# Designed miniproteins, single chains, part 61

Each design is a single chain, and the fold is of that chain. pLDDT is the mean over its residues in the fold that is shown.

## One batch from the design tools (miniprotein)

Design m2100
Fold by ESMFold2-Fast:
Structure m2100 (fold): chain A 71 residues (1-71)
Amino acid sequence: SEALKEKIIEILKENGLSEEEAEKLANGLVTMLQSGMPKEVALALLERELKELVGEEKAKKAIEQIRKLLE
C-alpha cells in the first residue's frame, strides 16, 4: 500500500532519517513483508539498520511506532 509506505517514511524522517534513507528503508520493509517474512523478523532487521543510522534510542522509538502502525 502506498499509504502504508508514506506513513513509514514519515515515522523514519521524524526519527532522524533523510527523505532518501527513509524511502529506501520503507521500500525494504514493505518488500520483506510482501515476500511473506514474519513481521517481527522484518522489524528486527530494520531496527539493526536504524541503530547504525540514528542510534539505539531513536531506532527503538521508530520501531515501536511502525509496529503499532502494522497492528
Scores: mean pLDDT 86

Design m2101
Fold by ESMFold2-Fast:
Structure m2101 (fold): chain A 115 residues (1-115)
Amino acid sequence: LQQALSAAMSEAELRDLIANAKELLEKAKEYAKQGDIRKFAEYTSAAGILLSTVRNASTDPALLKEADELIEEIKKLNVDTVETLASEDSLKMIVDNPYATDELKEAAKKALKKL
């Protein structure tokens, strides 16, 4: 099933997903600068979904490397943004929020352990 799905996506379509993920990540960085942690989380989550699709569908080492580098950048930005913008009470609210992404919850848990 997954092999049939990856065969349906062209290399050009996978490259377009990486380009879209980069645009979403740049918008996420802008929202982080504005202190909008909710929109930051929405845009980084959307970028992560696109990059996960590339990682699962591509066999091209160059595309996989670019996707992995962008995923690592998202993880670092999530930790930095949560650690700099969120108070202890805000971090606890993120952990307890059923609508927060798992990546943001993990960043919040990690930040709480450093407090």
Scores: mean pLDDT 73

Design m2102
Fold by ESMFold2-Fast:
Structure m2102 (fold): chain A 130 residues (1-130)
Amino acid sequence: SKEILEKLKKEMEEEVNKITEIELSKAKTKEEIELIEFAKKFVLELIDWMYENNLDKEKVMEKVKEYMEKNKEELKKSYKLISDMLTTLMGHLYSLYKNAKTEEEKETYEKAADILAEVSRLLAEFVNKL
């Protein structure tokens, strides 16, 4: 349902904000801050595409590929931060899955985690080709 997708969106956005606050607390240079802000913006855009496309993996991946082609240099510089954020989000989704009370919630968290895993795989391939 739309309510479960809205809950998922909020949970993921809150986790991204927490990760970002921790990373910003460690940042010592303007360049480090800019990389953290770019990583945050990319992951939040990914969450929006997941929500707007009802977790349709193919449609979300089309948006990711288009974004990657337009933002090659920034993605290469921010790759480690983005990879770490995606890994942390997948861990959070696994926790939500384990504590889910309904089958619909479990399926929603599984689909979200599958998309994040595919994005992580595609980013690794993309960076290795640059």
Scores: mean pLDDT 88

Design m2103
Fold by ESMFold2-Fast:
Order: structure tokens, then C-alpha cells, then sequence
Structure m2103 (fold): chain A 76 residues (1-76)
């Protein structure tokens, strides 16, 4: 999915230390998911973006190279 591809890019941005780009990509992925499913509220989209940011940052800080590669593959 397009949202999944953006989340994969957010993980790559986190690994590169570009947290501003990570946050931007996570928010854009949440917006695309909301556009595809109009039942997703603004609050739910914001929560999803925040969780995606937290997950990407945790993976970049604590994840192995193999764990990062698997997460990117699963999101793409």
C-alpha cells in the first residue's frame, strides 16, 4: 500500500537520524489511510502517526539490521 511504503520510508529516515522526515512521512501515511477509510477520525489518524513515529524510532535505536530490514519489507 502507499501508506505502507511511506511508513517503510519513515523507518529508513529514523535509521538515518532524520527524525523530522520520519515524523512528516508518518503523518502523511496516516492522512492517506484516513483518505482511503473515511471512518478513521482525525484523533485516530494522529494516534496512528504518533505510534508509527514511536515504533520507527524504537526500531532505529534498538533494532538489529535484520529486524529493521524485516520491518521495511513487511510495510512495503
Amino acid sequence: SEAGRLLAEAVRAAVAGDYERMEELAREAARLAQAANPEITDEQAEQAAARAVAAAKDLAENGSEEEIARAIAELS
Scores: mean pLDDT 86

Design m2104
Fold by ESMFold2-Fast:
Structure m2104 (fold): chain A 100 residues (1-100)
Amino acid sequence: SELEEKIEKLVAAEKGWADLRIKEATSPQEKEAYKALGEAAIYASLAEVTGDPEFIEKAREAIEKARKAIAGLTDPQVKRRLQAEVDAIEKRVEEIEKKL
């Protein structure tokens, strides 16, 4: 279906973004944070397209995983950058939830 094709393309795009960031990451904790951020972005996109609030819950769980990974980081510049990226996806999830 057109909806399934749209979902597949969105998931592929978010996964591609996450995979690139994971490749560029220098520490296991940074890689874990980007994996969780990619998961959050995928679930946010699924919530937006399907209107299913279950995907909001899964996106928030992924955001929590990202925040826990970031807490383990020792480089303050990397930590600040990743905190900003988590805050951005959390804001996106909040805006999507308001439209459900």
Scores: mean pLDDT 85

Design m2105
Fold by ESMFold2-Fast:
Structure m2105 (fold): chain A 101 residues (1-101)
Amino acid sequence: MDLDVASLVGKSLDEIRAVQDELIAEKGEVYHVGSGVVLPADRLISQEEYDRLSPEAKKAYDATGKENPTYAEFMEAFLDMVESGEISDPFLDGLMGRPLP
């Protein structure tokens, strides 16, 4: 599956999760929402990368409950927290029909 950001327009959060699951299964990659970059799903997030995360992204990292989460595990927690309203992301909020900041 070739992931294009434009293809995510009009998709629900569950449909975005399905696209991520397919990308992981087919290519072993995950779409990093904040940067628009496709990254290896099994890649561990380093301490240096963690230190550079936004406060909202750090909440998602911490929510994984894992000492060394992968990008796939991090993105799952991030999407769950955006859906619950614990964090906001302008792109995902727009896709879910929430008011953009």
Scores: mean pLDDT 66

Design m2106
Fold by ESMFold2-Fast:
Formats: structure tokens, C-alpha cells, sequence
Structure m2106 (fold): chain A 90 residues (1-90)
């Protein structure tokens, strides 16, 4: 139901916002250290989470919930780009 999607989106946004700073820091540290497997794993995890939030946003009935999910997905996509740029510069 739309109400269930809105509830799932709120939980996903909260979880992503809580975890993103730590995951991003760990991924950048792995990229700088040349730990390509760990960096790739964390990039993949963030990309999957962003895709899930984008899907929830597209299905959300609440425009504020949809906007929060899209904004959080964009933050995850920016974090992925920053990690990839760090690997390219290493």
C-alpha cells in the first residue's frame, strides 16, 4: 500500500542518514589505503541503498516523504562519486 511505502521510506531515510557519515568515512579510508575490495563493497552498498530510496520516492504518496527519500539518495550518490574520485586520485 502507499501508506506502507511511505513508512518504509521514512525508515530507510532515517537509517541512511544515521549510517552514511560512518560508511562514507570508511569507504574513503579504504580508497586511500588502496583496499580496492573494501572500497568496491562499500560503494556497492551505498549505490544499492540510493537505488532503493529512489524507488521508494517514485512510489511514495506523500510528497515530503518522496522529497526526503530523493534528497537522501542524492547524498548517497554524491558519497559514491567522492569515493570513486578518491580511488582515481590514489
Amino acid sequence: SAAQIDADARLAVAAARENLPKVKEEAIAAAKAGDTRKAASLISAMAVEAAALEWLASRSADPEVAAAARATAEELRRAVREVEETEAAA
Scores: mean pLDDT 90

Design m2107
Fold by ESMFold2-Fast:
Structure m2107 (fold): chain A 76 residues (1-76)
Amino acid sequence: MEEEKRKEEEELTRKIQLVVGYLYDISKLPEDLQEEIKNLSKEEFEKMLEELFEELTKDMPEEVKEKAKKILKEIL
């Protein structure tokens, strides 16, 4: 269970870095992430945001999920 939780946190962190780089400053990210952002499609980007929302709020109450959804809407 702890291993899976850490795996989810790693993926979440990576996706957050991709989103932040895309919206803020790509040059601050690792080279491999920069390449991913550069070649990111609209559909793939939207899926990342949806997965980010689900992973970030997976074990949280519905109210917290709504707040995260609003944050994603602001990022979009």
Scores: mean pLDDT 63

Design m2108
Fold by ESMFold2-Fast:
Structure m2108 (fold): chain A 98 residues (1-98)
Amino acid sequence: LKKTVEEMEELAKEIVETLTDEQIEKLAAILEEKLAKVTIDPAKSRAKLDAFRAELEARGVKPGDSSRLVGLIKAFAMALLAGISLEELRKLIEEVKK
């Protein structure tokens, strides 16, 4: 869990620093479309998202810089819950960089 959260945090920071707002919105839209095709238990998903959020807070994620970071982390957590790997997420990031 800690290693996965660390990788997600690094990836989210890279995105915020490297991608434009337009590219981030495009990435979010692609993830939402993929997630819409997966049946997810809302209660179970919330519990897992809360666990990821608590781990990030324990690692010092601050509110002032956190709105984009938190949004991306939530999207990544939902993608992982839906069975999308970190490797597929990296591929999607490269697609939106074009």
Scores: mean pLDDT 65

Design m2109
Fold by ESMFold2-Fast:
Structure m2109 (fold): chain A 86 residues (1-86)
Amino acid sequence: SELEELAKKLNAELTPEDRALLAELEAALAEAAAADEALSAEEEARVEAVAREEAAVIGEERYPELLARHRALARAVRRRARERAA
């Protein structure tokens, strides 16, 4: 995603301490992506389509990473919607 491209550029410009904080954030996103929260079949189809579209631009080898990130984002959006509804 564009955010990942910006993060790579920022990492080149940041201090070791700032890079460690960004690595911590990236680890938290990876942990969320690995979470066992199930998405609906419809949500899975949407995130797969978006990840494939992005992989076609960035590189097909990035598809699993992009898929995991979009799944994590979809879970975050769903949690936020539940919080608003509560």
Scores: mean pLDDT 68

Design m2110
Fold by ESMFold2-Fast:
Structure m2110 (fold): chain A 80 residues (1-80)
Amino acid sequence: MMDAVRERLDALDRRMREAVEKAEKDPSKMDEYYAEVKALAQEMVDLARTESTDPTLAAAASIRAVGALTDMELAKRRNE
C-alpha cells in the first residue's frame, strides 16, 4: 500500500534533513553527519523494498536518499 509506505519514507527523510541542518549549524561534525545520512538513506531504500515489493517505491527512496546526500555535499563544499 503506497500511502502508508510513503508516510514512513517521509519520516525517514525528515531525519536525514535534520542531520543536514545540524551539519549546517556545526560544520566541525560534517563527516559524522554525512555518515549518518548515508546510513539512514540505506535504511530508507531497504524499507521501501521490503514493505511494497514495488521497484518504483525503491527507486523513489533512492532519489530521496541522493537528494539528502547532495545537500550534505553542498553544505560541506560551502564550509571548505
Scores: mean pLDDT 76

Design m2111
Fold by ESMFold2-Fast:
Structure m2111 (fold): chain A 75 residues (1-75)
Amino acid sequence: MLSREEVEQMILAIERELERLIELIEQGKSPEPVDVIVEGVEQLVRRLEALGRQLSVPQSLLDRLRELLKRLKEL
């Protein structure tokens, strides 16, 4: 089973990767079609939110993850 600390580190790593992905899409260097990326990231964010709530990770991490998903969907 994943610990709270492992989930926190996973969320932080995904937040960094998502910020970089947004930058790449803005530069026209997307590795995949944006709609495919959005679908995959949305599923991942939902799973991390569920795990984060169960393990009581800081709400600020979940809020930031949701905000990054919103930015991605606006591209």
Scores: mean pLDDT 81

Design m2112
Fold by ESMFold2-Fast:
Structure m2112 (fold): chain A 67 residues (1-67)
Amino acid sequence: DYRKKVAETLKKLAEEEKKKADEIVSFYTQLANETTDPEKKNELLKKKQDAIDVAKSMEDAYKTVEA
């Protein structure tokens, strides 16, 4: 079934993107905790949020195919 194969592929990609986002989130969280400059800290937190948003977009794509 084409739909099931596409959904499985997107699910795997979503899992990979989520794992990548978790690694990026951990990295930027550590940098933000080490940073005393409020501006730099906010920039690092924004990069963390961007990684989360990318992972969520991939998850939404997977759910669209499942429908």
Scores: mean pLDDT 77

Design m2113
Fold by ESMFold2-Fast:
Structure m2113 (fold): chain A 66 residues (1-66)
Amino acid sequence: GKRDAERAARAAEELAKKGDAAGAATASWQMGLGGPEGERYAREAVEAAARGDAEAAWKYSQLGAE
């Protein structure tokens, strides 16, 4: 439901803050993945959360924070 989607979105945001999203973006650039790679996963997490798919939102947020 919407509550689960909101919870997943908040978890994604908190995870990004704890995981140093700037550091993750810098690492992506260094490996040739580019900053857009992390942005793409973040967008997919938001889209999944909007659909009520909390598990997918959480998973993509973790990938974006790495």
Scores: mean pLDDT 51

Design m2114
Fold by ESMFold2-Fast:
Structure m2114 (fold): chain A 74 residues (1-74)
Amino acid sequence: MEVPEEVRKEYEAFTRPLGVGAEAERSGDREALRRAAREAVRQLLAQGVPAEEVARELEAAGEHDLAAEVRALA
């Protein structure tokens, strides 16, 4: 179960903003972060990253609803 380096770097870039999601919610930008996270998930799945691996990283980033959606696709 491997995440290619290129895919991992893109995911890390998304994880950083998601890590401060509470601040984004205060400014009303939560939906923008959610859309960005969904796009990153779509790219990871298209690259062949296992849905369970993606879901685990989403949970670690605090995106529990999106993680559940990804697991439902597996």
Scores: mean pLDDT 62

Design m2115
Fold by ESMFold2-Fast:
Structure m2115 (fold): chain A 117 residues (1-117)
Amino acid sequence: SITELIRLGEIEKIMELLEKKPHVSEEQRELVKELLSMIHPDSPDTPEEIKERFPGSKTNLGELQKEVVEIAKKLFPDDDELIEKVDYLARLLRYEDVAIILVEKLLNPDDESVLEL
């Protein structure tokens, strides 16, 4: 399950799944990797520069919320409803749910159930 991979911080496995989808661009994959790295700073797959900016329990939550919303805007610039949902979930510190929504939308762009989290 993609949900389980996101919750476990299995970043490289998620990236392998996205690479198999011809409609997912390299730029979109890089944005997802950045997002997952910010949410899972303790992952061995997370770059050191991201760990320094978002060091887990000492993370600036306002900066994290802003960066997460900006990634959503870059991934789906014309999906105002999805961007509003992401902002709402980020304000609630539900960053794993944000990652699930964005990754599922990339994997299955026609699946409307993604927004029902």
Scores: mean pLDDT 77

Design m2116
Fold by ESMFold2-Fast:
Structure m2116 (fold): chain A 62 residues (1-62)
Amino acid sequence: AAGQALLDAIRAARAGGEGEVVLHTSPENAELAAKNIADATGVEASVTPVPGGAVLRLRAAP
């Protein structure tokens, strides 16, 4: 499920790695999700728009 991929990416980032998830949603929704995840978990989140959605990239804050 899409939610499991996102949770796995968050876990990887918090463990000092990187996680990447493709979100099949609007860029605005992807940016909101990135902000919410960063605020809730303390990871660094970035969004790159792509055809059909956006790529959410998560990593440990330096």
Scores: mean pLDDT 78

Design m2117
Fold by ESMFold2-Fast:
Structure m2117 (fold): chain A 71 residues (1-71)
Amino acid sequence: LPGALSDEEARRLADEAFEKAKEYLKDPSTEGKIGATAAIMLLFATGLAASTPEAREYVMEKMKEALKLAK
């Protein structure tokens, strides 16, 4: 599981998860809050699975940005 994702796959999954996190964080409903939490957890899992330090750094920056939006 850790290191299973190629650099390209990790970046792609991080971009997808980050876009979903942004969408859910703008939804004030309980569903939106649950979705945002799930998307942020997906970013964390993608970072752990990334096989290169560069991909992990990229995913962590996306995670930090999502957490800033969550306040």
Scores: mean pLDDT 79

Design m2118
Fold by ESMFold2-Fast:
Structure m2118 (fold): chain A 71 residues (1-71)
Amino acid sequence: PSEEEFELEVTGALALIQASVLKLDAERRGDKEAVEKANELMDRIQAAVDAGNLEEVRKVLEEVKKLGKEF
């Protein structure tokens, strides 16, 4: 695979892991709105990875990181 393909796979995986952590924490706290937000972010990451859109994956990862600071 190319460097770009490798970065897409790695960045996508990291973003999904972070979003999954947000979802698990929200579920533990019983925060249904936060669970739905995390699911939306995971769907956006998967769609961006499937489209080969590294910039969108990076953008969603930044959103996940910002939300993680609020928990």
Scores: mean pLDDT 81

Design m2119
Fold by ESMFold2-Fast:
Structure m2119 (fold): chain A 97 residues (1-97)
Amino acid sequence: SEKEKRREQAKEFEAKSSKAEVLAEHWSLTDPALARGFRQTAQLWNLVYQGLLRIEEMSANDITHLNGLRAAGERAETESKGRMDAEKSEATRAAAA
């Protein structure tokens, strides 16, 4: 059902938020800027999760705002993951030298 699909989607964003929080903690001492990026990603995904749980109570403006939060989360996640991959690649090359 559509309600079950929304519940599964909400859980996906909750899981993404939790993963981003774990990554933020992991990078907190090594790269504080990257850690802040993952914390921002986690916050955006948590807001999407909370919004999806209340979608049936939302106005058209609320839904537009929720879609904006989702887009912001996708951008933040892409940027943070890209930076993390670059840091890992550089560390691997430095260790091999």
Scores: mean pLDDT 85

Design m2120
Fold by ESMFold2-Fast:
Structure m2120 (fold): chain A 92 residues (1-92)
Amino acid sequence: SRQQALERLRQLRSTMSPEQQRAVLYTAMNLIYIGAQTDYDLKSPDAVENLEGAARALREIAREAEAMGDRELAEEARKKAEELLKLAEELK
């Protein structure tokens, strides 16, 4: 599940420097966002569910970034989550 994957990422992140942890969260945010946008562009059958799932994952990244004091990353992740939710509503 996404929640188990995020928990494993948290455990892996504990062995990293703060700079490395921020880089991992930034990379994860972009990969999730690009994947969800690709599903939208391709009009995939599960696009709504995938967009909503990606938005939830981005909100978790925002919470983790905020806990680390990275307000800019947290704000970017929240904005990307809101964008994905708007795309999901357009498909309904």
Scores: mean pLDDT 84

Design m2121
Fold by ESMFold2-Fast:
Structure m2121 (fold): chain A 87 residues (1-87)
Amino acid sequence: LEEIEKLLEEAKRALEEGKLAEAAMLLVQAIGLMRDSTTDPAILAKLDEAGRLLEEARKSKDREEAKRLLEQAFRQVEEAYRLLKEQ
C-alpha cells in the first residue's frame, strides 16, 4: 500500500509539472500493483477504466486532450486505491 501511495503522489506531481509521459508510467505501475492486490470487481473495473483512459491519452495527438485523459485516469486510480484501503 505504501508503494502505491508513493506512486500516486509522484504521478500527481508529474501531472502538475506537465510531465505527461512520466505521469502515465507511474499510473501504469500503480495499476499493476493494485491488480495484484485485489479480486474485488468494483476496484478492478476502475483500474480497467483507468487503463483505457491511459491508452486514449497515449494515442492522442493533442497535448491538452492527453493531459485531461491522464487526469481522468488518475482519478479512477485514486478512487480504486481508496476502495482498496477500505476493503
Scores: mean pLDDT 85

Design m2122
Fold by ESMFold2-Fast:
Structure m2122 (fold): chain A 104 residues (1-104)
Amino acid sequence: DPLAEASLEVIDKFLEYYGISREQVIDVIRSIFPDWDDYDALQLLLDMIAYYSLSDEKIREIMEKLIGPEEVELAQRNAQSLEQEDPETFQRLVDALNELIANS
């Protein structure tokens, strides 16, 4: 699936850009959602990366080049829906990801 492969490349470039590992992010997401598999965790990570793209032009440019602007907007809406429906879980994810970025 070309879109699935491109989405994984977005994740890998985001992780490299901030100097964090995929395993560290999966561990963080699983600390919040212990029953989720790697696929579910990586799909949520893509939505969270799209949230960061709202304030970081370089992240937005990387995402739009790989998955296109329509898919970026969908992922941004998914992140905003989570923030609206479960703001405590959303803030916990943002805080944990920001801690990984700061400690890298």
Scores: mean pLDDT 84

Design m2123
Fold by ESMFold2-Fast:
Structure m2123 (fold): chain A 88 residues (1-88)
Amino acid sequence: DIEESLVLMMASIEKYVGNEKKTIEYYKSQIKDPELQKKVEELVKKMSELGKELVKAVEEGNMEEALRLFEEYLKVYREIQEIIEKDK
């Protein structure tokens, strides 16, 4: 059931959004380049905003918008991971 799967994903996203500051601090500690640190901070904030919009879309029963927002959320997540990997 897509709705049940989205509710479970929503709980995980809400936990992540609640830890935005800790997530920013953690990722910045993994990056030595100040430009990349700034970019990751901006991307984490964008993920937090997308997560909030996703939760709202699910609560409103807008499953089409929720799936679209989740795809955008995953794109930002992948970009953050690429930055972290590149600085290894």
Scores: mean pLDDT 75

Design m2124
Fold by ESMFold2-Fast:
Structure m2124 (fold): chain A 64 residues (1-64)
Amino acid sequence: SEAERRGLEEAEARGQSYVPLLKRINELAENKDYKGLAELLREAGASDAEIEEVAKQLGVEREP
């Protein structure tokens, strides 16, 4: 199906850009920049739930 093919292409694209993405994530985590981290992960195709879990693991708190 179209959705199945799109999901596979997105997973492959994520793999190729993962190392530069991790470096940027680390910089944003050091600065406690939840907004920047959320936008970066969302651009990479992460869901809001995945973003919240990653932020929690990195010790980045969402501002109220």
Scores: mean pLDDT 68

Design m2125
Fold by ESMFold2-Fast:
Structure m2125 (fold): chain A 56 residues (1-56)
Amino acid sequence: GPLAQRLAALREEIRTLQAELDKLKAEGYSPDQIKAVEERIEALEREAVRLAIELG
């Protein structure tokens, strides 16, 4: 259903952002850039948890 599809999409986005975060850390980008990606991942993880609870 729509909630399961949204959860799958969120998990894919989190995976993509985690790979981006790993690259930023490896390349020595600024703490501000790293923090922005970490905060985005945290927000999406909170939404994924909420949707997982709604699914059962």
Scores: mean pLDDT 85

Design m2126
Fold by ESMFold2-Fast:
Structure m2126 (fold): chain A 76 residues (1-76)
Amino acid sequence: MLTEREQEIARVIAETLEKLLNGEPIEEVEEDMRRRFRELGLSDEEIEKIVGLIKDLWENHPELLKEQLEELKKTL
């Protein structure tokens, strides 16, 4: 069972993946994601780790983005 805070973080990630799949520029999506995580009170270190993972998925495994989004939607 996810906490409310974990659900909020998962929602930001899901919306980020959805924007990338819709063809939004990665640079704009990254800035929006960083802003939203700061609003949730995540540390700069935590934000860098999450952003790094999403960028790695986008650059090296774009086919997995849709699968990850659908899995996140099931938990929200």
Scores: mean pLDDT 80

Design m2127
Fold by ESMFold2-Fast:
Structure m2127 (fold): chain A 78 residues (1-78)
Amino acid sequence: DDAVKKAAEELGRKQLDAMRRRARKAGAESPEKAVQVGLTMGYNAAATADSLDKEVGEKILAAAEEETKRLREELEAA
């Protein structure tokens, strides 16, 4: 159902946006805390999306892992 896939994608986008915001705030304390927050929120977002649509869940998981990796690299560089 296209409506279910759209809902999963929208939910995933909102959760990833929240993850980015919370992980960057945690990063002010340490890069390790940014990674912990990013991965925890990212995996929860992916699991929620996966419960609606497996393909969307896989895409959200990949996006969360990649964004968390990039954030860690940014924080370690500065």
Scores: mean pLDDT 79

Design m2128
Fold by ESMFold2-Fast:
Structure m2128 (fold): chain A 65 residues (1-65)
Amino acid sequence: SSEAEKAAEEAERAAARAAASGDVDNMKLGQQYARKAAEAAEKGDAEEARKYAELSRQFADNGGA
């Protein structure tokens, strides 16, 4: 669904920001959650995709500053 696809894209962007910060731990966690969000989106599970997108974004924006 478009909701799940949007969530996966947000997670991917958050992972990229975490990587750009140079924080290896946050980069690894962000990428892991982005991968989970993409997998959930492929299954059509918008709720799981959004959950993992929120986690990825949290590490990039709140934990990876």
Scores: mean pLDDT 75

Design m2129
Fold by ESMFold2-Fast:
Structure m2129 (fold): chain A 91 residues (1-91)
Amino acid sequence: RAEALRRMAEELRRLAEAIAAGDAEAVERAALRLLRIENELTGKLSEEEIEAQARALAAYVASLSPEERQALAELYLERARKYEELARKEE
């Protein structure tokens, strides 16, 4: 579990960077990796659902202003920090 939380935190940081940059392709790639790690733990999503969610997030980010992207990136960075803390407590 600690390893999975650490990997998720890493992908959340990459996702935050991609969102801040407005790089829709990088957002989709980071979201795909994050969702696949989450699905390793839960088993609740199909591959089609994972791909659809990643594309939806990338499209949403592409529709945002630079200020809105920065705010969203900060939310994902905060989530990454929380996952890093949880992973540390599991060790």
Scores: mean pLDDT 82

Design m2130
Fold by ESMFold2-Fast:
Structure m2130 (fold): chain A 111 residues (1-111)
Amino acid sequence: SISTELAIHAVGERFHSLALRVDAELAKKNPAWLPSAASLRAAAQKEIEAGKALYEKTGNKKIQDAELKIADAYLQGADAIEAGDYDAAIDQLLKIADLEDQLSDELEKAS
C-alpha cells in the first residue's frame, strides 16, 4: 500500500540523516572525508526527481517541498566545497540531516 511505502521511505530518511551526521563528524577531523561537490549536486538532482515522483503519486505538496529544501541544502554544500569553505560544507551536511528528519516526520504523518 502507499501507506507502507511512505513508512519505509520515512525509515530510510532517518537512517540517511544519521549517516550524514557521522560524515559531518568525520569531516570535522579531516575535510578529505567530505563528499565531492559533484556527488552533492547529483544527490540534489535525485531529491528533486524523488519529490516530483512522490507528488505525482500522492498529491502531497508538503513532501515535495521538503525534498526541494533538501536539494537546495545539497547545492549549497556543493558550492561551499568548491569555495574551499569546509566549515560551511559541514554545516550544510548537518542542515540536510535535520531536513531529512523533518521529511521523515512528514512521510510518517502521510502514511
Scores: mean pLDDT 90

Design m2131
Fold by ESMFold2-Fast:
Structure m2131 (fold): chain A 90 residues (1-90)
Amino acid sequence: SESERNTAAYNAGGAASTPIGRKLAMEHGGLSEEELEAAKRRWLGGVPPDEVAARAGMKAAEAAREKHGEVTKYVADKLIAIGDEIDAEL
């Protein structure tokens, strides 16, 4: 729907406004720097999003979900390692 497309494009613009969001959109979305800047400008300017921005939003959301899972595991593994080190010292 147009509403879903607008939401996806808005999310793409928001992601393009953060360093991590831009990196994920480029790595997983296959988007150019120019496409990300276009999405960011549309988000900031309140202009209707195009299909490029909507596609970027969907890919950025997928990348964010994957990255969140990886970061959560990385943090958990680090906390376990710290706990093991403390246990070895005690």
Scores: mean pLDDT 57

Design m2132
Fold by ESMFold2-Fast:
Structure m2132 (fold): chain A 71 residues (1-71)
Amino acid sequence: MSRRQRREERVLRLLRAGGATPALAELTGREIADFLGMSQSAVSAALRRLVAAGRARRRVGPDGRTLYSLA
């Protein structure tokens, strides 16, 4: 499995695990980067691909933060 696919899988696994709790049901790219020890650019690239593939969802929260969740 490529490093790209491994990063995408790690992001999906975190979003799936977070879906079990209200506090982690939606995460910012920064929070995902911090949880996984990844750069924000790597997380942003992975999230863009997952959203394009219909596997992750993005929205803008009330404070202007971009939030991501499992689709």
Scores: mean pLDDT 76

Design m2133
Fold by ESMFold2-Fast:
Structure m2133 (fold): chain A 90 residues (1-90)
Amino acid sequence: GREEARRGAELGVEHARAAGRAETAAAQAGGVIGAMGDGLGAALAARRAGDPEAGREAAEEVRRGGEEAGTEAGRRAGEAGERAALGAVE
């Protein structure tokens, strides 16, 4: 439940950071797609556990992970993951 939401958030953060450090547009797009999928997965796990707040926490973590990369691609990946997660808990 909540543990699964945290694992999904961690994977989403990794994908967002990878997008931010990627040197090609294809690798950046892969990171964005990964962050969206992991963010969505984390939020769905939180929703199944009856804890939508854990899904919102996951969204915030993925966004912050993208910002930490310090690039536009990282920020976009983090934002995409956040939006996917929030859409699943609303």
Scores: mean pLDDT 83

